# Designed miniproteins, single chains, continued (2), part 73

Each design is a single chain, and the fold is of that chain. pLDDT is the mean over its residues in the fold that is shown.

## One batch from the design tools (miniprotein)

Design m6522
Fold by ESMFold2-Fast:
Structure m6522 (fold): chain A 79 residues (1-79)
Amino acid sequence: MTREELLEKAREAFEKGDYEKARQAIDEMVARGEMSPVELAREYPELVRKVIEYLKKSKNPEDQKEAERLERFLKLAEE
């Protein structure tokens, strides 16, 4: 799956309210080295912000930690 296909998958999942699937697509992009987390936040800040919002609503402490990490990457992308 290409970088563009993963981004399209994340966007489609987000539009359908499937935030878990959107998060998984983002994680796959980063894991594959297709894009760094900072590059993702720089090019697609709206998508990253929506995933952060979803993760913050989770009762899972690992999701809360991931939201904090994504917020740091978003802040770095603004510089």
Scores: mean pLDDT 74

Design m6523
Fold by ESMFold2-Fast:
Structure m6523 (fold): chain A 83 residues (1-83)
Amino acid sequence: MKLQRAVEVGVEYLRRLQAGSPLSVSEVRSLAREAQRDLEALGARAEVTLEVRGDSVRVTLRIEVEEDGERLVVEVETVVPLA
């Protein structure tokens, strides 16, 4: 299932952000761009939103897939401590 695979990829990247923390904003952005590219390679659309709050960044990954003419949307989120 395309959606399931895309969500697995997205969640894995958010887990990598947590495991690598604390990270710089540029490192968070780089990993987010990598996730977006991998999701696009699966035929999904991905949008990344970064919200800086004090010494942390909220990373939101919105994943859209089209199956049987339907648009399926999943949003996954994590908070990453900044270096």
Scores: mean pLDDT 79

Design m6524
Fold by ESMFold2-Fast:
Formats: sequence, C-alpha cells, structure tokens
Structure m6524 (fold): chain A 76 residues (1-76)
Amino acid sequence: SMQETINGALYLAVAGELILVEHMLEKNPDLPKEVKEGLLKAAEENLELAKPDIPEEKYEELKKRLEENKERLEKL
C-alpha cells in the first residue's frame, strides 16, 4: 500500500542517518568522546521523531543498534 511505502521510506531515512553516524565514527576514531556522544544523541532524537510512523519492529532494531554504539563508547 502507499502507507507501507511511505513508512518504508521513513525507515530508510532514519536508518541511513545512523549508517552515516557510524561511518563518521569509524573514519574519525580520534574524535573527542563528547563529540561522538553528540552524534549518537542527534541520531537518537531523529529516531524518536520517527517512532510513531515506523513499525515497532523497525524502531526496536534501530534502537538496539544505537544502544550498541553507545556501549562501545562507554568501554573506551
């Protein structure tokens, strides 16, 4: 349906932002911890904005991925 297509496009947009953040963290390992945390917080805020309009399973997938990135920073 058109609604499923729109929801899929929104999922791709928020997933794409998280991929971009992960790419920036990988390419710039020497970024200060506070800057890395700021990038992840921005991604989290956009995921929360998208939450009502994407399937719960997709939200949980991206939320888990975001939390895994945060855990990696805490271990450094």
Scores: mean pLDDT 84

Design m6525
Fold by ESMFold2-Fast:
Structure m6525 (fold): chain A 71 residues (1-71)
Amino acid sequence: DQDQQRQETAQVFYQSLLDQGQKLIDQGKGDEAIKYLQEAVEQAREAGDEVLTQAAEQALQDTQQQVQQQK
């Protein structure tokens, strides 16, 4: 069950990175949040979950655009 263990581990890291990114967005630290969201995209890909990958990519793109508009 190597693939299953890898996917479960990646999903746990994905959730942690999303939580941290969301807290940074709430604080207006979008630039820092982008770093965590980029890591979340990578972990979602490792998890092999395309829905999580698309959600993380959308969050990353939206956050990048919001940061550009705020500057």
Scores: mean pLDDT 79

Design m6526
Fold by ESMFold2-Fast:
Structure m6526 (fold): chain A 87 residues (1-87)
Amino acid sequence: SEEEEVEEELKRLEEQTKTVKLDVTEESLENFLEAAEKLKEELKDNEKINELIDEIVEALKAGDSKKTAELHVKAMEEAYKWLKELK
């Protein structure tokens, strides 16, 4: 189901974010960006989540680990709220 697909992509994004934060490599960053792009497509009708994902990507590219973590928490909260409201 669409709900299960979104939950799976959220889990992938969370796991990739943790990996990049601990040991930032070009490969781990590319994996994170791929997961983020997939989640953006799944949640394309949710502008707030898409904006938060874009901000996470920019903060991560800038090396701002604190901002990345804060934005990630906000994105997860908004995504779970959206999932709960899905039929």
Scores: mean pLDDT 69

Design m6527
Fold by ESMFold2-Fast:
Structure m6527 (fold): chain A 105 residues (1-105)
Amino acid sequence: SPEALEKAEQLVNRIVQLLIQARIAVEQGNLDEAVSYFQQIKTIAQQIGDIVPQVRDKVDSLLSTVDQSVDNVRRYQSVNVGFQGIDDITSSTGIVGRDIQQMRD
């Protein structure tokens, strides 16, 4: 559905905004706040997989990346680990976003 692809692109853009907020939280040493943003990203990523089942494998990879990033931040309590999690989630989100854009052609 064209409406489903448009909604999925809006959800990807929302993840990008949450990643910006997570980076600001990490820069300020607010690691618990960054974890909260990662959990919000996970919820939105699950919605993308439900709306566009064709990208489910890429969404599942993104979900695993978010879970690993949350676990690492909680375990190590390090801003460098927080930045690594943001970079990893950004990369996985970019893959999902590119697949959705290609489906619109």
Scores: mean pLDDT 92

Design m6528
Fold by ESMFold2-Fast:
Structure m6528 (fold): chain A 70 residues (1-70)
Amino acid sequence: MAEKKIKLAEEIKKRVEQNFEDLIAQLEKMKATSNESEKAEYDKLIEGIKNTLQEFNDFMDKMIAEIKSM
């Protein structure tokens, strides 16, 4: 049972990372062709995405650790 939950959590993490990677790639392309004033908005979005992903991964890792301890 725990193995299935861990596998599901891992799949969710990979799916989320893939979607964020695609979004970051699109933002980087827009940033590369944009004016410097617009670059600040893209930097804010990229930073927000990275921070959200980091917090999400930390939360998921804690959940997995708790499942393993049960």
Scores: mean pLDDT 79

Design m6529
Fold by ESMFold2-Fast:
Structure m6529 (fold): chain A 77 residues (1-77)
Amino acid sequence: PREERVRRLVEEADRAIEESQKAIDAGNLPAAEEHLRRAGRAMQEIADLGGVEEHTRMAKRLGELADRIRAARQAAA
C-alpha cells in the first residue's frame, strides 16, 4: 500500500542523508552530492505518492544538508 511505499522511501532517504554526512566528514564532497541527489529523488517520489508531511520534513532536512555541503566547499577554498 501507499503508506508502506512512503515509509520505505523515507528510510532510503534517511540512509542517503547519513551517507552524505559521512562523506562530508571525510572531505569527499562529490560523494556527498551524489548521496544528496539520491535523497532528493526519494523525496520527489514521496511527493508523487501524496506523502505531504513526509515530503515537507524531508525537504527541510535536504535543504540543511545542501547548506552544509555549500559551507564545506567554502571552507575548502
Scores: mean pLDDT 84

Design m6530
Fold by ESMFold2-Fast:
Structure m6530 (fold): chain A 94 residues (1-94)
Amino acid sequence: SALEEEARRLLAELDRLLAEYEELVAQKMKTSSPEEQARLQRSLANVRAEAAALRAAVDRAIAGGDTEALRQQIHAVRLLIQLLRREIAELKAE
């Protein structure tokens, strides 16, 4: 369906942004204090966990044919994409 195609496209974009964020965090950690490194590691772990949970929720909605759940998860993926874009821009500006 069009919604399933949209969800797959958004999850692919999320994967791309997460990979970019992970690379930027790894670079930032090279010049960070131990306390800052710990904060960056926690932030990365939290984002990874949220991305994994959203992927699982999208997969469940598709498997169950739950169009309403799929729309809700699409909105959640878009919000995480917006958050990651902002975080990436901030890391690049530093």
Scores: mean pLDDT 90

Design m6531
Fold by ESMFold2-Fast:
Structure m6531 (fold): chain A 92 residues (1-92)
Amino acid sequence: SEKEVVRLALIISSSVTLIAELLRQQGRITDEEYAELLELSNEIDEAAQRKDWEKVLEIIREVIERLRELGAPQRYIDNLEKLKKELEKLVK
């Protein structure tokens, strides 16, 4: 359902924000990199409001690649990959 798709997109956006905050608190990323991740989270929210699910999935992929570059713990990446796959199933 559309309500489930929107809810999952918001969960993903919130998860990106939480990961960014945890990485910042751990000293693993700079303030600039933190702001970049928050901007990507905001872009997910904006695309979700437009129901542009292709764009939502594109931004999630960009977040995952950026987190890999930043050396984020694999468990954070795995959690986002799982949520991305769940979203892909709902937007079919």
Scores: mean pLDDT 89

Design m6532
Fold by ESMFold2-Fast:
Structure m6532 (fold): chain A 89 residues (1-89)
Amino acid sequence: SHMEEVARLVERALELGKKAAEAYKQGNTFEADVYLAFAEIIATLIKRYAKTPEEKEAADLVDKGVDALRQGNFEEAIKLFEKALEVAK
């Protein structure tokens, strides 16, 4: 279903967010920036294809997660991505 497709994109955002956070924590800035860039692309796709209130809430949570990664709030970012996945299921 369309909702299952959105949930898969949110799951990818969570995986990329975790990889970015870990890379930033290890000082691997280039690798972290690459994962962050992919997470931003996925966030844009989720927002574009979100149709239901739940999908739109998941899109908003993913955007907030990406913003938290940019700010160095890694623990908050992962919680936001995890919440987005629960909403998108």
Scores: mean pLDDT 87

Design m6533
Fold by ESMFold2-Fast:
Structure m6533 (fold): chain A 82 residues (1-82)
Amino acid sequence: MVEEARAFIEAQLPPAKEELATLDLAELERALEELQKTIKTGLEEVAKRPLTPEEKEIVELLKEAYEELLEHIRRLIEELKA
């Protein structure tokens, strides 16, 4: 259910961001590559069939959460490279 997916994301995002903030540059660059690969593979899987409206909402919530994590990793990398 969409609301359950949203609550799960809200619970997982803060600890995930805290873990990422403890990583060094090499670990962050690896995390960025792995997350980008995961997103690409996931999008290819969901493209194999039509989604219900509820499934589309869940996919959008997951895309937003992953994009937020990617942006957070990119910011941390830029700070370490500065």
Scores: mean pLDDT 79

Design m6534
Fold by ESMFold2-Fast:
Structure m6534 (fold): chain A 65 residues (1-65)
Amino acid sequence: SSLIEDYRRLLESLKYLSKTDPGLAIGLGRRLIDAMNLELPSLSPEEQKKVEEIIKEIEEIIKES
């Protein structure tokens, strides 16, 4: 799914941003989690698992920032 690919690209951008501007990365990461959670009910079970894993990686970035 192109949506999962877009989310993975955003995750990689967020990892990079966390090294240059941790405060901005935390704020954007939280908003991305909110947006992904709104999309979850419309996705297939396999896509939901992938998005949930991306959310967990964003949560770890926020925790380590």
Scores: mean pLDDT 84

Design m6535
Fold by ESMFold2-Fast:
Structure m6535 (fold): chain A 86 residues (1-86)
Amino acid sequence: SLEERLARYEEWIREDPEGAVKEIIEKFLSKSLPDRSEGLLLFQALARVDPELARKVAEEIRKKAENTLSLGERFLLDLAIRDILP
């Protein structure tokens, strides 16, 4: 389920936050929709574990992928940057 996948990602992020950040950035910069969807889900898990780190990652993704992100992806990243992502 989605809930089980998010819980698994949260555990992964706690064990290897540096590796998780790298993976999120790579997936958001991917031309593959499945990779970007996975990156979004992993980013949501990061926001639950470490909101401050998620904000910094969102700023980096937004800067690098400015014209590639969907409207929904941009909105979610904007919320994270403003420290209001749930």
Scores: mean pLDDT 76

Design m6536
Fold by ESMFold2-Fast:
Structure m6536 (fold): chain A 73 residues (1-73)
Amino acid sequence: SVVEELKKQLEEKTAELNADSSLTQEEKDRQLNEYRVDLITEALSELVARQKAGEDVEKAQREIDELVALYKG
C-alpha cells in the first residue's frame, strides 16, 4: 500500500540520517521532517488523482485519511 511504502521510506531515511555522525540532531530532525512532508504531499496528490478518476473512492479516502494523520503527527 502507499502508506506502507511511505513508512518504509521514512524508516530508511531515519536510519540514513542516524548513521551520519557529521549531522547534529537538529539537522537530522529538520531533514527528516522535510522528507516526510515531501513524501506525504506526493502520495496525497496521487491518491486524490485516483479518487477524481473514479477509482475505488472509499479505499482512496481511507488511504488519504491515514496520510493526513501521519502529516499531523
Scores: mean pLDDT 78

Design m6537
Fold by ESMFold2-Fast:
Structure m6537 (fold): chain A 89 residues (1-89)
Amino acid sequence: NEKKLEEELEKLKKEIEEKYKDTHPEATQDAIDAVDILRDQGKLETAVKVARLILEERFEEAARLAAEAGVPAAALNIIAAEMEIERNE
């Protein structure tokens, strides 16, 4: 059900912004970009799973999932987001 996955993804993107935007604006943008890259590559189910892992602060698992899905650009953005969050705390 592609429409439900699109709605879930938009909801998760807003939750990522709410969680990280005020403290880590660059990490927020990197995380959103990773999710958008996955969606644009037709990996919508993976994008939803990655967004959930990011909200759970499971960045290593999120990056691994993106890489295994064949989208290394998204994995790199997830790693960049994690590094920025760790660097600023």
Scores: mean pLDDT 87

Design m6538
Fold by ESMFold2-Fast:
Structure m6538 (fold): chain A 80 residues (1-80)
Amino acid sequence: SNLEQVNKLLEQIKAKRDYLASTDLSRDELLALLKEIEALIDQIVDLIKKLSKDDQEKAMKELQKLVAEILAIIRERLAA
């Protein structure tokens, strides 16, 4: 289902967030990882519009949370 695809893509973003948080990445590796995350976000956004309203709201909240967490990790690394 579209919901199962969205959930799998969200789990892939979570795995990349965890990798970003736990790994000392070079600049080029960080840029490559961010491009991969961006591509996953684009896929989720395209699929979300096909979901029920309740599933859209839940998926969007989870995506917003993950994006905020990723940005916080990047900001912390740039401040160090």
Scores: mean pLDDT 87

Design m6539
Fold by ESMFold2-Fast:
Structure m6539 (fold): chain A 77 residues (1-77)
Amino acid sequence: MVKGKVVEEDGRMVLELEGSMGGMKAGKYALIGGESLTTGILEALEGDIGARYRVTIEDGEKLKVGAEVTVTSMEKL
């Protein structure tokens, strides 16, 4: 699990990691633009974009900064 801020940039959801954690480097990552997953994430955020979240990311250690991430869980901090 990693901690980050979820923001909207260029009409898409972006996760900004505050520090290197779980094999992922600090930086911005694109949340997957798949319709069903994106809708579920937006519902879980309850319109609270810009808040901090604890997120679980699949294969995060294989991702470069700026890559698309698959979020498997999201918890507001």
Scores: mean pLDDT 66

Design m6540
Fold by ESMFold2-Fast:
Structure m6540 (fold): chain A 61 residues (1-61)
Amino acid sequence: SREEAIEVLKELTGASEEVAERAVDLLEQGRGDLAGALLINEGGATAEQAEKAVREAEKLL
C-alpha cells in the first residue's frame, strides 16, 4: 500500500514524512530515478540507501 511504502522509505533513508510522500508520488508515476534522487538530495540518503529503499517501496505499490 501507499502508507507501507511511505514507512519503508522513512525507515531505510531517514527521510521526513513529506519527502517520503513525494517520493512515493514519483514511484506511482514510474519515476523511480527521480524518487531516488529526491531521497538523496532532500532525504539525506546515500545512493545505496535510496536504491534499496526505492526497490522495497515499489514491491508495496
Scores: mean pLDDT 86

Design m6541
Fold by ESMFold2-Fast:
Structure m6541 (fold): chain A 69 residues (1-69)
Amino acid sequence: NKDKVIELSKKYIELVRKASEAASAGRVDEARRLLREADEISKEIRKLASTLPKSVVDELRKKFPEVDL
């Protein structure tokens, strides 16, 4: 489960970064699509994180501060 949270966290960060770039470039439809994907990944991360020990979640929060764990 921890490895899956790490994988999804990296994907979330990448999607948010790409969405910001798309928005800055005026590609609003692409930015909206990427943010929707990021939101779904965020929901999966929160579900998985809720099954992990607090110590593991605290470590993941430190490693991925961009992710709302």
Scores: mean pLDDT 83

Design m6542
Fold by ESMFold2-Fast:
Structure m6542 (fold): chain A 80 residues (1-80)
Amino acid sequence: SKEEIKELLKLQIEYLLTHETDPARIEAGLRNILDIAEKYFSKEEVEELLDWIEELAKQNTDPEKRAIALRLVEEARKRL
């Protein structure tokens, strides 16, 4: 159940970084996903998710999408 939720959140993050074109919607979507993750998962599970998002973001060719994702990852790490 938790693993299924984690995979769904990962799929949504991939969608936002790959197909969403509106920076405000990317930021809002990622913030919502991270809020859900922080409420449902352990600190270790959230850290694993943040590491995964960071690596995915670094591979993105869009500099604005990369900047948004990396900033939100760093903000989330500071909350852990």
Scores: mean pLDDT 87

Design m6543
Fold by ESMFold2-Fast:
Structure m6543 (fold): chain A 88 residues (1-88)
Amino acid sequence: MPELTPEQQQKMTETLKAIFSKHSEDEILAEARAAAEENAIPPALADQILALLRQIYQLIKDNAPPAEIAKQALQLQALVREATALLE
């Protein structure tokens, strides 16, 4: 997969920080779980998405490097695309 530039990693990290600052971890996880259940996403895939959301939230709270946050965000995007493909 194409690697993100440092500028893209920084922008992705800033966007995630903005989103996560508006919501609690519990709120984000509850919404993600409800969406997975409503869309009949397989439990194993739903668990991976929830674990990755928890990981990203924790990395943001710990002020992790933008590269690490962006890496987890790209994995989340890949899992969401996989989940969307299952609905076809």
Scores: mean pLDDT 76

Design m6544
Fold by ESMFold2-Fast:
Structure m6544 (fold): chain A 90 residues (1-90)
Amino acid sequence: GRELLEMLLRAAETALRVARRSNVPQDVIDEAEALIDRIRTAPPTPAALRALADELLALIDRLLKYVKSLEDQITLGVAELVVAVVLRIL
């Protein structure tokens, strides 16, 4: 549980770093920061991990609409893959 929560947290932190350098609207950045805080404080239960993983996938999809750099799109794609792996292990 805790190892998967840490993987989810690292994926979310990676997505936020891309968002901050990609001219993403501040409201979307604020939502990403709030999600990271929720992941940090979450119980490492399968139910909490699934809910947070689903929300993070939706956030990454939204961020991809603003990100123009191919390198940053690849970075978000890798973060999305990590989240998908967490969901498959749960």
Scores: mean pLDDT 87

Design m6545
Fold by ESMFold2-Fast:
Structure m6545 (fold): chain A 93 residues (1-93)
Amino acid sequence: IREEFEEAAERAREVMEELAPLVVAADALGTPEGLELAARAALLVMSATVAIKAGEKALEAGDEEAAREEIERLERVTKELERLKEEMEALVA
């Protein structure tokens, strides 16, 4: 389960790193669409960060059920981040 968690966390971090320059570009456009996408990115990054910390704490406590719940949350948030990245790439093209 630690390996599954580390893989999910790493994938989330990769997408967040790819998203960061797009957030800056979208915000710099000064359009309502750009600001909305940047705000959505901030919320999803917060959700991923919280899930990573909660998952680490669950693993440290030996709570496999809680760790699985955070893995599922990370996978869901990562898919949302990937979709948002596609929307932002289209906007800043």
Scores: mean pLDDT 83

Design m6546
Fold by ESMFold2-Fast:
Structure m6546 (fold): chain A 81 residues (1-81)
Amino acid sequence: SPVDEALAVAREFLEKLQKEYPDNPVIKAALRAVDALAADPSLTPEQKLGALRQIFDTLKLELPEYKEEIDKVRAEVEKLA
């Protein structure tokens, strides 16, 4: 589904960030949250997308130096969903 593709794009980006910051708790929490969203059959596509947007908003606040890269990935997610 489009939301599953969006979650996959987000997960790939977060894996790349985790390689740069292997012990950053915000990145670890975001990756776990994306995996939980992908695995949760009780959530609607709209709820999954809303939660994913919140994850990106938190990442921009905590990692402002990656704002441009985060905004690019968010744009890819919005095109898929």
Scores: mean pLDDT 84

Design m6547
Fold by ESMFold2-Fast:
Structure m6547 (fold): chain A 104 residues (1-104)
Amino acid sequence: MKPSEIAKHLNYLVNLLKNEKYEELRKLMYEYLPKAVAASGGSISDEKIDQLLETIKKNKEKVIKTVEENKDNPIFYLRYVGGSRGASALERALAALASIALSE
């Protein structure tokens, strides 16, 4: 998996946050987060996905700033993407977005 592919999807997701397209983001999270978690042998409920989206919305400025400030830093993805074997670039980008929102 190339870091540039994850970066492309992170930029797309950050643009959804900037434009307050929360329902589109929720749809992507429902479709792809369960697949990302399953690739690591886990599961995630719709209720937990809804909680993650509310946390992302609450921490929107922090998430946007973190992604934009670290756009050209290749080690940024290693910190947040984790070891989701078999996950797509979009699934890894969504997991990274959620992890940034939950950090601190």
Scores: mean pLDDT 73

Design m6548
Fold by ESMFold2-Fast:
Structure m6548 (fold): chain A 87 residues (1-87)
Amino acid sequence: SLEEQIEELLEEILRLAEETGDEEIIRLAKRFVETARKYLEGKASIDELEKEALRLYMALLAKGLEEQAARVAELTRELFELIKKME
């Protein structure tokens, strides 16, 4: 299902963040995932979700984690495409 595909993407983003061992990156990834789940429940806006995605991406770049930043950008793009299919 679309919901299962979305949850798998969110789990991959969290796993990627945890693998960095960076507490700030892990915190930002958790915020993004919580916001995504709230959005799916109608409790957060798409603007809030995009803001949290950008926050995570910029933090990864600032820490020189360019490969991880590129992967998060890919995963979040896939997530937003799945969300559009649900609308």
Scores: mean pLDDT 88

Design m6549
Fold by ESMFold2-Fast:
Structure m6549 (fold): chain A 88 residues (1-88)
Amino acid sequence: IDEFLEQIPDEKLLETLDVDLKAAGISLDASIEEKIEFLRKLIEELKRLIEELRARGDDRTAEVAEFQLKVAERIIEILEEEKKKEEE
């Protein structure tokens, strides 16, 4: 899983975020902080979903949700790094 994330360019992960933001009705011109807030909320929902799915024995769907959670965490890391560069 981590190896697959390393192979995906940061630009492609950010493009995926833009599609998700548009689907959620969030402006693509939203601040880095608003984008991070959206992803943090998504991570909280995914954590709840994973716990519920595993409690029900739906391990396959839980694995998919865990992958989505890792992608969201990686995008937050990219956005935090970009924010740090902008503040220099």
Scores: mean pLDDT 74

Design m6550
Fold by ESMFold2-Fast:
Structure m6550 (fold): chain A 58 residues (1-58)
Amino acid sequence: AAPGWTALERDGERIGELYVDPERAERRWLTVGTASDEEVAAIVARLEAGGHTVTLVE
């Protein structure tokens, strides 16, 4: 199935969005809204631990 954007939320607030690259499922695109640097680092670390590469879009 083609992947799409998934909203990242904290207490109902959208803090960013995650996209799975349809041509390379190991690649992830992360857009950051209101997420802190610590929250972004935790998300990236978790995805990389799962074998994914993350491209951060600010």
Scores: mean pLDDT 69

Design m6551
Fold by ESMFold2-Fast:
Structure m6551 (fold): chain A 77 residues (1-77)
Amino acid sequence: SEVIELAKKKVDEIRKAIDSVQDKLSQEQKLEIKKIFEEYVDELNKLIEEGKLTKEKVEKLYEETKKKLEEIFPEIF
């Protein structure tokens, strides 16, 4: 489960980034960021359940999620 541990690490990295900017976010930005984060976690869990999680998919979802979060708050990373 090295791939699952990598996914957990990437989820934790995003969570820490979100937490680091909480005091700077508007209510609207907080709601959009929560939605993006929930969708990210749901996609990872679905891939785990289907036995389709790969290192490449973890990295791709991580980068796509980072870009979505940066569109809401550019200073997040």
Scores: mean pLDDT 87

Design m6552
Fold by ESMFold2-Fast:
Structure m6552 (fold): chain A 113 residues (1-113)
Amino acid sequence: NTIDEAKRLVRQAQLLLVQAHDALQQGNYTEALRYYQQASDLVVEALKLLGMDDEATSLDEQVSILLAQARKAIEEGNAEKARQYLGQAGDVISDGIEKAHQKIEELERQRKS
């Protein structure tokens, strides 16, 4: 069902977010960027499945801007800016995961009532 699919996507996004953070801490900015993009895509899909279209659109737009800035910093060899933008993207994705998790818990409580 839709809730179970959203739960699966959120779990996959959380694992990708951990991998992105590990890559970022190791200085592998290109790998971190790839994992953050994949995590963001899954969270956007989960939010849409949960009927949170405005939150999904806001997340997608914010992460797209931050990852574009991170790509530019990587291409310019600016490690400090790359870390900054990738870290900010991770924070936005983490907030999206929390919102999805809260909505899933709300919907599951409604089914048990």
Scores: mean pLDDT 89

Design m6553
Fold by ESMFold2-Fast:
Structure m6553 (fold): chain A 83 residues (1-83)
Amino acid sequence: MELTEEERAQLREVGQRIAEELEKWYEENKELFEKMSDEEKEEAVREKRREILERLLERGEVTPELVELIERLEREGERKLAE
């Protein structure tokens, strides 16, 4: 399963936007994160990332296929960590 150059460019752009939004959200909620357990932080980051993706999809800035690909990559990352 090789991604096209266009798909790779879109993934990088969307990934960058998600990272920027997460970084901003983290800075805005730094005190809250300091009080959270590692599990709570991971859950909060996953929920926020999902929210950002849904917002981008609603705006037509990402395709449903790209969202599915991002979700798949996240699940694969979790599987590797759990192994």
Scores: mean pLDDT 72

Design m6554
Fold by ESMFold2-Fast:
Parts: structure tokens; C-alpha cells; sequence
Structure m6554 (fold): chain A 69 residues (1-69)
């Protein structure tokens, strides 16, 4: 279903963000912050009517912005 595709996009975004953060040697506290922000961005994009691909892209954008600090 389309709703399942959104769920998969958000789960994938969080999983990929955690994997990237661990590969970069970020702290458990920073990983917790990333999970919270990426999850929130994904859910917000879903509620805004974006596609599953756009939901994933917005969640990854938030991760990239976190790294640019």
C-alpha cells in the first residue's frame, strides 16, 4: 500500500542515517539527536503530502544539515 511505502521510506531514512552516523564515529548522544530529527522530518514531510521519495530526501537533508554544523 502507499502508506506502507511511506513507512518504509521513513524507516530506511532513519536506518541509513544511523549507519552513516556510526561510520563517522558520532557519539550515542548525537545519534539519538539524529534519529529524533530525521524521524520528525520524515513524518512532517508525509503529513505535508510529499511522495515517499521526497519523504526520504527531506529526512536525509536534515541529517546533512546536522553534519554541516
Amino acid sequence: SLEEEYRKAIIKAVRDAVDRAEALGLTPEEIDQIVARVSRAGVEAFKAGKTPEEVYAEAQRVFDEFLAR
Scores: mean pLDDT 83

Design m6555
Fold by ESMFold2-Fast:
Structure m6555 (fold): chain A 94 residues (1-94)
Amino acid sequence: MTLVVVIANNSSEIAKTLGERLREAADAGVTRVVVVARSPSQTSPISRSLQEAVESGRLEVELRFFSTTGRPVDSNYKPSQEDLDAVRQQALDA
């Protein structure tokens, strides 16, 4: 099963929460997680949690960026639920 996590906000404060959520997803039988962020700078604060999740051997983590999905992203971009669902569907179909 694949889970898609979208990081819509520039927040380093979610680093601990993301690590816990990845462990919960693995416990729920998720085998692959796709993390979609606005830019590489958003993933720098969470890189350790992502690395620890991969090193646990319990799930595979793929990192994607909004700009690489054909969507322009800036600091004021607030994705709608439809935009988030579209990005999630593209990640699942790839």
Scores: mean pLDDT 58

Design m6556
Fold by ESMFold2-Fast:
Order: sequence, then structure tokens, then C-alpha cells
Structure m6556 (fold): chain A 78 residues (1-78)
Amino acid sequence: MRRRAGERALALGEQAYKAGDYEKAIELYEEAARVGPDDVSARAYRNLGKIYKEQGDEKKAKEYEEKAKELEERAKKE
């Protein structure tokens, strides 16, 4: 059940990002990270890192990239 909600939020976030709506994409990726399992949350954090890097916020981009890596390692244990 959590996977479906997280995957849906992630998909909607990707759609918003492709449409150039970065503000909405950030909100949807944050929701995907909050409600999804570790593998979905990792993908959401990678996309958040990408957006912040494109906006020039290197510190936030690095923070989200590191969070994604930690969640990817946890997901491998599932």
C-alpha cells in the first residue's frame, strides 16, 4: 500500500519536472520520499538533488544525494 502511494507521488513529480513546474515537482518528490518505502524514497531524493543542483544549491543537492545513497543501501536489505 505505501509503495503505491509513493510510486504515484514519484510519477506525478516526474511529470511536473518534465513540464517545467519545479515547485510542484519538489512538493511531489518530498511526498514520495515521506510516504514511500526506502527504494522509492531514494529515487525521490535523487530527483530532489537534481533539481537543487540545477538551481545552484550545491549544499542541498549534496544532502539529498547522500540521503538517497543511504536509502539505496537499506533497500538492498529488503
Scores: mean pLDDT 80

